# Ledger of designs, part 73: designed miniproteins, single chains

Each design is a single chain, and the fold is of that chain. pLDDT is the mean over its residues in the fold that is shown.

## One batch from the design tools (miniprotein)

Design m2527
Fold by ESMFold2-Fast:
Structure m2527 (fold): chain A 64 residues (1-64)
Amino acid sequence: SEEIRRAREEATREVARLAADGASEEEIQGKITEAARKLRELGASDAEIAQAVREMREAARRAR
């Protein structure tokens, strides 16, 4: 859905920003966990959530 897509994009940008700013792995993981919960509440499937988590982790890795 549009809401899920927007939430995923916003969460990915936020995770990348935190990583670029030098946030700890614990802080980044916490943000990813919060985003995954939000996506689930919006009706995202387990597959969509797993993909979003992978994208967020990749974005954090690239931003460091």
Scores: mean pLDDT 85

Design m2528
Fold by ESMFold2-Fast:
Structure m2528 (fold): chain A 100 residues (1-100)
Amino acid sequence: SAEFERLVEELRRLLEELREAIRNKDSERAIELAREAIRIASQLLSMSETDEQLRTLVELIEELIDLLDELRKYTDNPLEVDIMIGLALIMLGVAKLLLK
């Protein structure tokens, strides 16, 4: 639980930095941050034991997908962003299936 909360805080910080990179049209930095966010989200999914944890993760993954969709509109690497969106959608689907 303490470890889960720490990783949630890390993911929230990564999403804030990703939003800033997108605002600045920094595609390379945004992709770097998005890769890290997907890694942390995947780890959080593997650690989720409660419905409350899964609901928090769903919220964060939905925010990540929205940011990736925005990045997709101007990036020079649309294929990598599309793959990242696909991975995030799979994680979102798994989290929602695990909810009661």
Scores: mean pLDDT 89

Design m2529
Fold by ESMFold2-Fast:
Structure m2529 (fold): chain A 77 residues (1-77)
Amino acid sequence: PKIEILDTIPYGKASELRRLAEEGRLTPEEYERVLKRIDEIDKQARYYLDVLGDLDKANELIKESNRLAEEEIARAR
């Protein structure tokens, strides 16, 4: 199955978070904390997708990961 959302959206947000950290708008500690949360959610999404075949739950987790990244990006601005 095509999982374009899983491949595209999270990577885009991670890149923006990295840019903000490099520009000094997000502290190294804040950046590391957000990345750890995103990684944990991504692992859960992969488990639901690859092991359980639950596309709906995997998509919900990816949306949550994206929302968390958006919140940190907004806070850093």
Scores: mean pLDDT 69

Design m2530
Fold by ESMFold2-Fast:
Structure m2530 (fold): chain A 75 residues (1-75)
Amino acid sequence: MKAVKVDLEALKEHAISLGMSEEQAEALVRALSERAGRLTDAEIEALAKELGVDPAVVRAVRDRMQALIAEGEAA
């Protein structure tokens, strides 16, 4: 499996800007990284509940990561 270079710090900052704490943002970015940004709706709801955040915020960060991965794969 070839690693795609994604700026995880930039994703963490984006999550924080959407109202997440630094610890919540770090946990979310790690979970998204392990799944290459590919989470089902059920996994998003479960993760949002675990982190205590709005599922819409989790979806927004996921979509940003998917876009960055797609750009990295296209290069």
Scores: mean pLDDT 74

Design m2531
Fold by ESMFold2-Fast:
Structure m2531 (fold): chain A 95 residues (1-95)
Amino acid sequence: GKELIELAEKLVEEAKPKVEEAYENMPKEEAQKFRDETLLELAREVGSQLGERVAEMLVKGVRREASEEELELLRLAEELLEQNVPVEEIREVLE
């Protein structure tokens, strides 16, 4: 699981300069939309490694539409990843 956290951190670091450039060169409203769309894409890419259900829960989390039950499942997934549990085992637990 730790490799997925490292992938997420890498994708965030690669996205940061693009988001900062948007805020410097675009109107605030357009820059916020670009940031939100970028976060949604990252959530889908990282979440898909844990399965379609987790990807959809992460997308809902970014949109602030996730239920308390979905947020608890995301917290469990995050905790298991931090403990270096393999992504295949995390998928089995969340199914």
Scores: mean pLDDT 76

Design m2532
Fold by ESMFold2-Fast:
Structure m2532 (fold): chain A 85 residues (1-85)
Amino acid sequence: SMAEEEKLAKERAQELKESLEAMGLKGDITIEYLPTGTVLLTVKVEIEGKEYTGTVMLQFENGKLAAESYSEAFREILKRAEELK
């Protein structure tokens, strides 16, 4: 159901936010629910005074998380976070 998919999307967004906080980053995650059943997470973080924005797409099939895909910008955020630690 859409309600179960929304719950899973919120849980995944919270996990990502906690991971960013564990790396010492202050980040905001915005969730967009697309009519196709795809959920778009937009991740904004500030690293050394610069804002970076990346996206994570969540795809659901039969009420389960079927796939996650990460934008190149999101992978760059993770790489820069590792370089600061």
Scores: mean pLDDT 80

Design m2533
Fold by ESMFold2-Fast:
Structure m2533 (fold): chain A 89 residues (1-89)
Amino acid sequence: MKIKELETKYNELESEIKKERQDFEDALEGKGEPKTPLGKAVRDLREALSRGDVEALREAIQKLTEAMKDFYNREKELKSLKEEIEKLK
């Protein structure tokens, strides 16, 4: 039971990472509806650029940086979950 719960979390986190990467690429192309924080941050950045608002652009860049950092942190958590699963095996 416990292993199955960890496997579910691992699979969900891996899925989120893949979705965020794809969402990011789609957002860069200006395609689709952003679903993830990373994709939404890219969209916000593009809209700020469209407005020509330097202050909005700066804030959008900061938000994008935060989303990128969160993305990489999740990858570290994925590795931690894999280690926990291996311990239970």
Scores: mean pLDDT 79

Design m2534
Fold by ESMFold2-Fast:
Structure m2534 (fold): chain A 87 residues (1-87)
Amino acid sequence: VEALLNQLKREFLLLIEALDAKDWASAEAHLRRMIALAEQLVASGDPAATEEALALLEAAIRLLKERKAPQSLIDEAEAALRRLRAA
């Protein structure tokens, strides 16, 4: 669980770098890895890890909006967050 959470935090930092560079292809790749890691953390059933994973995904969505990322990436992230919150 802790290793997955550390990977999620690393992908979040890489997403920030891609957004700063306006590299939408890299941003998409890092966002998708964040979503996959968040799905694994939620599936673990660890409440603290789930809370932190959802918080990082919410932070990613805010950054995508602030940095004017393509709407398709924002929609993908928001759909993932809704799905994970329903689990």
Scores: mean pLDDT 86

Design m2535
Fold by ESMFold2-Fast:
Structure m2535 (fold): chain A 79 residues (1-79)
Amino acid sequence: METKVTITLREPPSREVAEEIERAALAVPGVLSAEVDAEKGVVTITAASREAARAAALAVEKVLREHGIAIQDGETEEL
């Protein structure tokens, strides 16, 4: 089933980091969309499966770690 992942960041990313996050998520097979609200510090990923959603979340977490951005919360919802 399609799965939505919402990752809330402790601080807003720069535009460049937001674009890197979006590219990292979209590079994962089975990701349908990835959106970064830089002002709110929210990353939203929609994937074709729960497995693809988890892989995308891990890819985003890697980018955040490389840039020193902490995650405040993460939510996963089946659509």
Scores: mean pLDDT 83

Design m2536
Fold by ESMFold2-Fast:
Structure m2536 (fold): chain A 83 residues (1-83)
Amino acid sequence: DDELKKLYDQLKSQQDVQQDNIINDINSLPPDVQHNVLINTTKNNLTGSRDFYNTASSYGFQYLADEAKKLAEEEEKKLKELE
C-alpha cells in the first residue's frame, strides 16, 4: 500500500514536471512543432496513467486505481483539446 502510493505520487510529480519543462522549452519552437510535442507527451502520460490504473486494480488497491483513473481522464481531456 505505502510503496504503491509512493509510486503514484512519483508518477503524478513526473507528469507535472514533464509538462512544466515542455511548456518552457517549446515556447520558442514553431507552432506545428509545439503542437506535435504536446500531443505526443500527452499520449505518453495517458498511457502511463492507464498502465498504473491496470496495475493498481490487479492488486486490488482500489483507492490508488481510482486516483490513476483520474490522472488518465485529465490527460485524455487534454489530448482532446490538443486534437
Scores: mean pLDDT 72

Design m2537
Fold by ESMFold2-Fast:
Structure m2537 (fold): chain A 75 residues (1-75)
Amino acid sequence: TFSEEVKKFIIDKAKELLKQGETDPRKMIARLANAMLESGKLSESQVSRFTQEVAELISQGLSFLDAVKKAVEKM
């Protein structure tokens, strides 16, 4: 289970990526995953599970930020 501090870090990073003008969800997911790994706060398996959940939610019609917010609730 992700701590509240980690969840906030992920959401803040997702917002930062949107502000940088990236529009490709796959590139946004990859950049978010890299930031999560570089933070040292999460294992590769935790990042993998999270990014799979985000990708699934986007495929269901959620925006990138809404998908990230929903995925952190499930962690």
Scores: mean pLDDT 85

Design m2538
Fold by ESMFold2-Fast:
Structure m2538 (fold): chain A 66 residues (1-66)
Amino acid sequence: AAAAEARAGALGEKHLPVIRLTKRFLDAIPDDLPLEERGNLTAEFGRLVKEDPQAAEARLAQLEAA
């Protein structure tokens, strides 16, 4: 069952900006980063998005500028 996809759809109705930021973040990660480092960055960004969306946007801007 695609439970995660179903939850993502439901969250999209309430939290479109959060989902959009997460997608942009994943696109901004360099393709040559090891999977473990990608996981760590993704976890950090996910935490920031929940706690401080403005900090998440700033973090994304830093990654895109690097």
Scores: mean pLDDT 66

Design m2539
Fold by ESMFold2-Fast:
Structure m2539 (fold): chain A 65 residues (1-65)
Amino acid sequence: SAAAQLARNRAVTARILELLRRGEEAAKKYGDEAGLAVLREGLERMAADPETAEVGRAAVAALEA
C-alpha cells in the first residue's frame, strides 16, 4: 500500500539523516577522513541490510565513482 511505502521511505530517510549527523560529528572531532570512514561504514551496512540495500548500494557506488 502507499501508506506502507511512505512509512518505509520515512524510516530510510531517518537512517540517512542519522548517518550524516554521525559523519559530520566525526569529521568535526577527528577530521574529514574520519567523517568519510563513518559514512562509508554506515552506507556499507545499509547496502547489506535488505530493508535499505537499494539505497545503500547506490550510495556506495556513487562514492566510488
Scores: mean pLDDT 81

Design m2540
Fold by ESMFold2-Fast:
Structure m2540 (fold): chain A 73 residues (1-73)
Amino acid sequence: MTPEEQEVVKKLTELVVNSFLGFKNIGLPDEVALKMAVGIGEETARVLLKQGADEKAVKKGLEEGVKKAKELL
């Protein structure tokens, strides 16, 4: 992956994980917090793809973010 693609993976992963932790911190149940974080990640992924971001990098960032968030359950 290029450095730009690696940054997309990193930032999308961080967005999903931070969203999950944010929803947990406001008192949402873990399963609801995860569902909402995944939804934010998926919508962000769609926007990035429409803006010409690399599909493999976007997919990897989303998958890694969801995986890390699930590990925090």
Scores: mean pLDDT 85

Design m2541
Fold by ESMFold2-Fast:
Structure m2541 (fold): chain A 69 residues (1-69)
Amino acid sequence: SLSPQQALRAAADSAKANGDDESARALYELSRQTFPDLQTALDAAERVAEELGAEQTVRAVRTIRTHQE
């Protein structure tokens, strides 16, 4: 499974690929922080994407979460 940092970088890369540079920057910034577990990191990523109104990035974060089941 992905580490918190790897999952956040994957989400940031997805945002960048979709032209969502604002969410990509925010998610790369989150990837430099320490999280106690993967779920906490993904919850933070989804929250940031939701606050930015980045629907495609929110879906990408949810997809990453599902693949860690």
Scores: mean pLDDT 84

Design m2542
Fold by ESMFold2-Fast:
Structure m2542 (fold): chain A 95 residues (1-95)
Amino acid sequence: DEEKADAREFLENLEPSLEKALKTSTPEEQELLRVTAEILRAIALALTEGKVEEAIETLEEKAPELAELAEKLGKMSKEEVYEEIEKTKEFLKKK
């Protein structure tokens, strides 16, 4: 499955990519990057290990913090963050 292979490669590269990004980021950007990395890791584990319920729980738990940080940094509105979270949850439930 191509999606599982891509998710596995993503997991292997997540930590080095996060460390590199954190070195050039402001404290607020570092918080956004860490929350985003936690969400992306949960999604990748759902796709590779079938941990769908855990990924949905992580998305729901982290959505408020992600929305606040994304809006504060001018990256995305809170409404757009919540819409993307719901879309991602629906995608994961299909697997």
Scores: mean pLDDT 78

Design m2543
Fold by ESMFold2-Fast:
Structure m2543 (fold): chain A 86 residues (1-86)
Amino acid sequence: SAAAQAAEQAALEAQARQQEADIAQYRDDLSKQHSPGVADLLGMRKAAEIQTQLLISLLPPEQQPQIEAQYQALMAAIDAAIAALG
């Protein structure tokens, strides 16, 4: 029904707003607790996680393993960069 679609859309928009608020708070907390380089890398790590989860939800199953492999490689690179800085 149109009412069910409107409710689903409103829920998705509320979730997106909550995620934006959580990311903003997370970035603010990082900037207070870590050096700028580490804070930036941790922020990139969180953004990559969210973007990858969205991409996997939108892609057909046959393409998901490639995106998962790229995500794991990116996480390993970010973690190595964080380790090198701290």
Scores: mean pLDDT 80

Design m2544
Fold by ESMFold2-Fast:
Structure m2544 (fold): chain A 60 residues (1-60)
Amino acid sequence: LREEARQYRALADYYKSLADYLKRRHGPEAEPLAEQYRKMGDIYQQKADELRRRLEELEA
């Protein structure tokens, strides 16, 4: 669980960085793809938060 939570946080950060990178490199043409990566980042952030909550309940 701890390792998974850390990995999901890293994935969230990575996808958000990819979204920014695509906009900077390709401009408006990359906006739809950048938006998809931003959404993926949000999903992984939610998964990380949920796993951390479960860890706090199991490991005091």
Scores: mean pLDDT 78

Design m2545
Fold by ESMFold2-Fast:
Structure m2545 (fold): chain A 95 residues (1-95)
Amino acid sequence: MKSKEELVEELQRLKEELEAAEFPEELQPVRDSLLDNIDTVIENAEKLSEEDLQRILDTVKLMLEELKKMEENKEFSPESLLKMNQEVLDKIDEK
């Protein structure tokens, strides 16, 4: 398992990839919400275990994959992404 420092660096890299990616206007609010959540996770990294950070990182990777699939298929279903976004927030609030 990666250290907290390595996991935060991976999250920062995913944030940069997400910011650099071209998304249609319909997906921009979901992208912006995901970026805000990544920032919140990085800010609270000291409060999270390495296992929690890894799970959040895996969830963010899945959300990015879903955004890319929605762009490719021209099908915009933000409901699944919003559910994944809520799952990330729930992990932050779990204390």
Scores: mean pLDDT 72

Design m2546
Fold by ESMFold2-Fast:
Structure m2546 (fold): chain A 71 residues (1-71)
Amino acid sequence: MSMEEIKEKTLTLFRLIAVSGEVYVIERNPSTPASEIEEARRRAEEVLREMRELNLPQKFIDKAEEVLRRL
């Protein structure tokens, strides 16, 4: 695995952590505007797509799908 490939995969995992945090906050705030929920959904979909393109382990793909499903 190249250094560039490791970097890409690592940054994608950080993006998963970030969007997971956004969903965690949304779940605990019933007043969250629909626009913010749609933005978080779009970001989660982008992370999921990128994880599939980079061929990350299935467990991370499953986690991204779980995050998207919670919205």
Scores: mean pLDDT 83

Design m2547
Fold by ESMFold2-Fast:
Structure m2547 (fold): chain A 60 residues (1-60)
Amino acid sequence: SEAGELAAKKYGEGAGNLVEVSVEDAKEEKATEEGLENMKKGATEKFGEEVGEAVLKAAK
């Protein structure tokens, strides 16, 4: 996903893989809007607003 690529570009391959797993889990589980917002918040806190926003968009 674009979110995973962005995280990998800024923070390295491990960060990209972590973001990809989170996005895949959200899609697989049909995450609620609350779940998606919590995921965005977590990504924003760890990797910044740009990655958090990309994660939310990729998971929808």
Scores: mean pLDDT 75

Design m2548
Fold by ESMFold2-Fast:
Structure m2548 (fold): chain A 93 residues (1-93)
Amino acid sequence: SAREEGLKLFEEGKKLYEEGKKLYEEAQNSTDTKEAIELYKKAAEKFAESAKKFAEAARLLRDDPELVQEAGELGKESIALKNLAEHKAKKLE
């Protein structure tokens, strides 16, 4: 059902979001500039994919206002973190 697919996408979005955060933290702790750049880029990719999953989850879960709001906020946060990770990578280049 649309609800089951939406809930699956919401959970996939959260997993990608946490993977992005872990990569971002690893980038911040890296002492190698080239490694830090690659980790920030990977973090940005994870946040971008997370945002797409939350957007699709919100579309499928439209009859659940609380889940739509949560997916929307996590999606916005994922986009903000993607942009931040991309900025950090460019600053190191």
Scores: mean pLDDT 91

Design m2549
Fold by ESMFold2-Fast:
Structure m2549 (fold): chain A 79 residues (1-79)
Amino acid sequence: MTPSREELVERTARLVIELVESGDPSLRPAAASALAEGYRLDPEALARELRKSDNPLVLEIADLVEAGRLAEAIELILR
């Protein structure tokens, strides 16, 4: 079955959460890339899915995404 846009956003948000929560610096570029893809698909749905995490960094990323501040969210991941 072809995944729906909603399913793609959910999987992309889940990937961002898993990569950020891993704490592995080598995964930061992959997390930033996944965030950018999710933002391109649906920034509002991406922010809602990211808010399912209790990680403070992921929640800050969700706030930046909702505010349309993708570049700042990517910079935060890459720190």
Scores: mean pLDDT 84

Design m2550
Fold by ESMFold2-Fast:
Structure m2550 (fold): chain A 99 residues (1-99)
Amino acid sequence: EEERLEKLIEELKKDPSNTKALRELLQFVAEHPEWWPKVRKLILRAAFAAAVAHIGSAETPENRRYNLRLVAPLLPDEEIDELAKAVSLDEEGNPIRSR
């Protein structure tokens, strides 16, 4: 249902930490890969925000990778690796790293 997808997109735009909407959107794009370019930016922002909210006793790339897999299990491995070592995201949702 395209209307359901638009609702999920709007929910994530309003609350990037909404892991339920994030998971439902990821499941839908896993079944419909053609949607990935359209929603990638929103999904990356939501996954990053949710993973940071689940920080353990120490914030490390491994702990963030673990949290990313919990909140966004269908996110591609390449995206998880980049988000795990990012310090923040730019306006387009791309990972920014401290150098």
Scores: mean pLDDT 69

Design m2551
Fold by ESMFold2-Fast:
Structure m2551 (fold): chain A 85 residues (1-85)
Amino acid sequence: AMATIELESESRELAEQAAKEIEELGRKMGVEVATAVTGNRIVVVLVSPTKEKLEEAVERIKELAEKMGLKVVSERIEDVPAAAR
């Protein structure tokens, strides 16, 4: 399963800090996380073998973003196996 979250920050410095904290949170949760910062926006891509674990990670990331003063611009969850044959 895969999720994409777009976040908006008030500053580039806050976006950079949030991206690092999101990647750390992903590591603690055992999900694969990649972030890309463009100006004051962050694109977060999450990959997990299960949709349930992915949904939990998405909620934790949204909670962290809100605590840091970020806005959730968009959210997409796709139940696509990372290794579909």
Scores: mean pLDDT 79

Design m2552
Fold by ESMFold2-Fast:
Parts: sequence; structure tokens; C-alpha cells
Structure m2552 (fold): chain A 94 residues (1-94)
Amino acid sequence: SLLDKTLEANKEFSELLEEAKKKGELSDEEIREITRIEMEHLFALLARNPNPSEEEYKEMMIETLEDIVEYLKKVSPKLAEKVEKILKELKETP
């Protein structure tokens, strides 16, 4: 389902972020900025629709990952490339 694919993308991203944190590839401030981006997109979706559809969750995740990629291009280009792969796979789903 779209929800399962969206949740899979979120899981893959979360695992990348945890590994980056453990390896010191991202500072605490950079992790806070990523969390801010995630929360802003989620809260914006919930403000528009308190019961989002699977497609709305997918669209939100795509927009979230796009903003995170743009941020990571400035602070960790290697992590940006890894997130871009997750984003591409999610965009190519129906």
C-alpha cells in the first residue's frame, strides 16, 4: 500500500539519521534542524486534514525529504545523496 511504502521510506531515513548521529556525521544542532523540518511538514498536513489519506502522507513525506535533502547538501553532501535515493524510490511509487 502507499502507507506501507511511505512508512518504509520513513524507516530507512530514520535509520540513516541514527547512524549519522552515532558516527558524529551530524551535530546536535543539525539534527534539531532536521527534526524541525519533519515537524513543520507533519503539523502543516494535520492542520489541513486531521485524518490524512495515504496519498497525503506520501506527498508530505516527499516534501519533507526534499527539504531535508536541500539542507543536507549544505552540511553533509554524502548523507544528501543517500536521502535522495530514498526520495527517488518513494517518488517512483504509484
Scores: mean pLDDT 87

Design m2553
Fold by ESMFold2-Fast:
Structure m2553 (fold): chain A 72 residues (1-72)
Amino acid sequence: MSARFEQFKQLLVKELNESKPSPIFTPLKLTPEQKEAILNTKSLEELSELLKSLGADYYADNVETFFNQMFG
């Protein structure tokens, strides 16, 4: 679980920084400090709370689903 969770966080940071604008999503320009904060989370719950604080509510609300989609 740990190695998959670390891979998931790396992919999520890439997604948030490189996402194109869409009607349902505004791209987040993460600061280096915000990227480190995401990578330093220890659980899906902690990650979800951090993403919500950053305004990434869509990702925060669906973090478990995205993780399971990639590694389930």
Scores: mean pLDDT 73

Design m2554
Fold by ESMFold2-Fast:
Structure m2554 (fold): chain A 101 residues (1-101)
Amino acid sequence: SMAEIEAELATIDRLIDLLDKALEALARKDWASFLAYVDEAIRLASELPDETFRRNVIRTLTEMRDNIKRGTMSEVQAEIELGSVETLLRARAVVLKKELA
């Protein structure tokens, strides 16, 4: 339904906002805030209705978070991974907006 598409778009917009906040925290080397925003994004991503898309978003964010906690991912790599997730979210939003048009 149109209402379901609008709800998914709202969730995607909230996810992008959380990831932007994570990137800002990362830029100022505030690792505690970075991890908090990533954890919030993982929780919110559980509300995405498409099972395959939801799994891919959660997996990428979880693997990034765990690698950062282990010290196996640099700041630059984390920026690239967050950018990749944002690109995936924006691509999904374009497809959904086409369904509304």
Scores: mean pLDDT 89

Design m2555
Fold by ESMFold2-Fast:
Structure m2555 (fold): chain A 100 residues (1-100)
Amino acid sequence: ADFEKAKEAAKKALEAVDKGDLDKAAEYLARAIVYAANGVGDEDKKLELLAKLLEIRHTATDEELGELIRRMSEAILAAKNAEEAVAAVSRILDEALARL
């Protein structure tokens, strides 16, 4: 159930990016991260990923934020399970923070 909810939230994040609503897109991506991390059962990882997303929201341009939300949402949708989704999001966040 949680991983399916993560994918539904990721779809809504992509729809919000396409509409130019980056605040809504980031909110839906945060929900997708919460559901994916709950599927893994890793509370510390959930908090880590959410903190990294908040830092990116503070430092990135709108263009960079839109691209990153799209990439993370697509990675969640392509994942086979919650563990793969969390690993992919973690990697994208770490790569983004190293560039910002």
Scores: mean pLDDT 88

Design m2556
Fold by ESMFold2-Fast:
Structure m2556 (fold): chain A 85 residues (1-85)
Amino acid sequence: SKAEELFQEGRYLEAVRLLGKLLDSPDVEVVEAAVRRLTNIARRTDDKEVLELALENLRKALQHPDPRVRALARRGRAIVEEKLR
């Protein structure tokens, strides 16, 4: 996928922007994969701009109707918030 390609290239800001758009997918599996990838990017970077955008997207995912998506987003949010301390 384009998001995976950007992630492998270390283009984290562009990857996070694309993953944020994937959160609007009607396919729950696509949304779950996007939330997991946002969390993985956050683990690999100390770039404040990337972390702040990832946090914004994870907060959006917390409002998702699927409880599995919300559970993944809660974990990702905690990781990003710890890195922004």
Scores: mean pLDDT 88

Design m2557
Fold by ESMFold2-Fast:
Structure m2557 (fold): chain A 55 residues (1-55)
Amino acid sequence: MPSDEEILARVLAVAATLSREDQIALLRSFAVLAEKEGRLALAAALRAQADRVSA
């Protein structure tokens, strides 16, 4: 299984190719998936990144 750091890096790389609106939507969607998988630290990091992009 890839580490939380590897998953975060891949998600951020994909997000960087998207519009601001789509980037926020992608980050929030992956945060929900990470939480359902029990990856709470990854979910928190993804939500924090979405909040930074939306500010």
Scores: mean pLDDT 82

Design m2558
Fold by ESMFold2-Fast:
Structure m2558 (fold): chain A 56 residues (1-56)
Amino acid sequence: TPAEKEEQLRKEYQERVNKVVDETERSGDQEAGSKKLLKVQEEYQRRLEEIRRQAE
């Protein structure tokens, strides 16, 4: 169902965020980390909108 797809997407988003945070702490490059987090959030929002459009 669309709700199941949204939950799966949310889980993937959280895992990607955690990975970027871990990589940023390891590298010390806060600027690159912030940029990657913005891209992850943008992708999450686009995919969420697509799931909702297909549900209508």
Scores: mean pLDDT 81

Design m2559
Fold by ESMFold2-Fast:
Structure m2559 (fold): chain A 90 residues (1-90)
Amino acid sequence: MSEMELYKEITIEILEFVLKLLQKGESKDKIIEKLRKKVQTIVEKLKSEGKEDVAADIEAFVESVIKMIKELSQDEAIKILQEEIDYLKK
């Protein structure tokens, strides 16, 4: 798998994870907590495999997702996440 394909696969996984939690009505604080824990595991694995550039890109991406969760309403976040997932899967 290329680094670009790996990055795309991980970003889709992260977006789908957050979308599912938002659709279940989880609180923003709980979503952020669960997301940070999931991302820590992903980043640690990437770094152990010598994929530090992909790890750094994923960390930056996750901070943008957390900002979106904090700033947007639940309905707005769901809409934007679904649109982004649909775009990435094309």
Scores: mean pLDDT 86

Design m2560
Fold by ESMFold2-Fast:
Structure m2560 (fold): chain A 74 residues (1-74)
Amino acid sequence: LSPSVKYGIEQAEKDLEELAAIPEVAASPEAQELLERMREKIEEIKAAKSDEEVLEEAGKLIELAQELYEKALA
């Protein structure tokens, strides 16, 4: 993986930790399920062998983040 992709993965992990710390997210069972799926997706991204594979999985991670926002924060 390129250095910029590795940096992006580290930032995604930090962002996920920050999302999990939001009280409204922590109190929502639906948000907790989405956070778990996002954690699983980050692990899949970390196991990726190419930048192209990371980009494909990152798209799905963005979809999960949008769903979490709509259900817990919007």
Scores: mean pLDDT 77

Design m2561
Fold by ESMFold2-Fast:
Structure m2561 (fold): chain A 100 residues (1-100)
Amino acid sequence: SRTEVAKEIVELAEKLFELLKPYVSPELAEEMEKLLEKVRQAVEDKAPTEELKKLLAELHEVFVEAYEEALKNKMPKEEIEKVLELVEEINELASKLDEL
């Protein structure tokens, strides 16, 4: 279901947040956390697909910024590989939302 796909995206995004958090500014970490909470709330409230897609797009942009900052702050290669795996899984699930 659309709700189950969105929940799985949030769970993967939360894992991604925990990996990136040590390597980003406190301000960017707070921005990521607030946006994750908005997405989680939208999923819980069964928000329209267009609203969920908009929030997920905003989350994607913030996480791209976080990834670039983490690379600049010398995130270890092993952790970078985990980030890229999670991003690939999130992108596959986001694609499924477009089909629903």
Scores: mean pLDDT 84

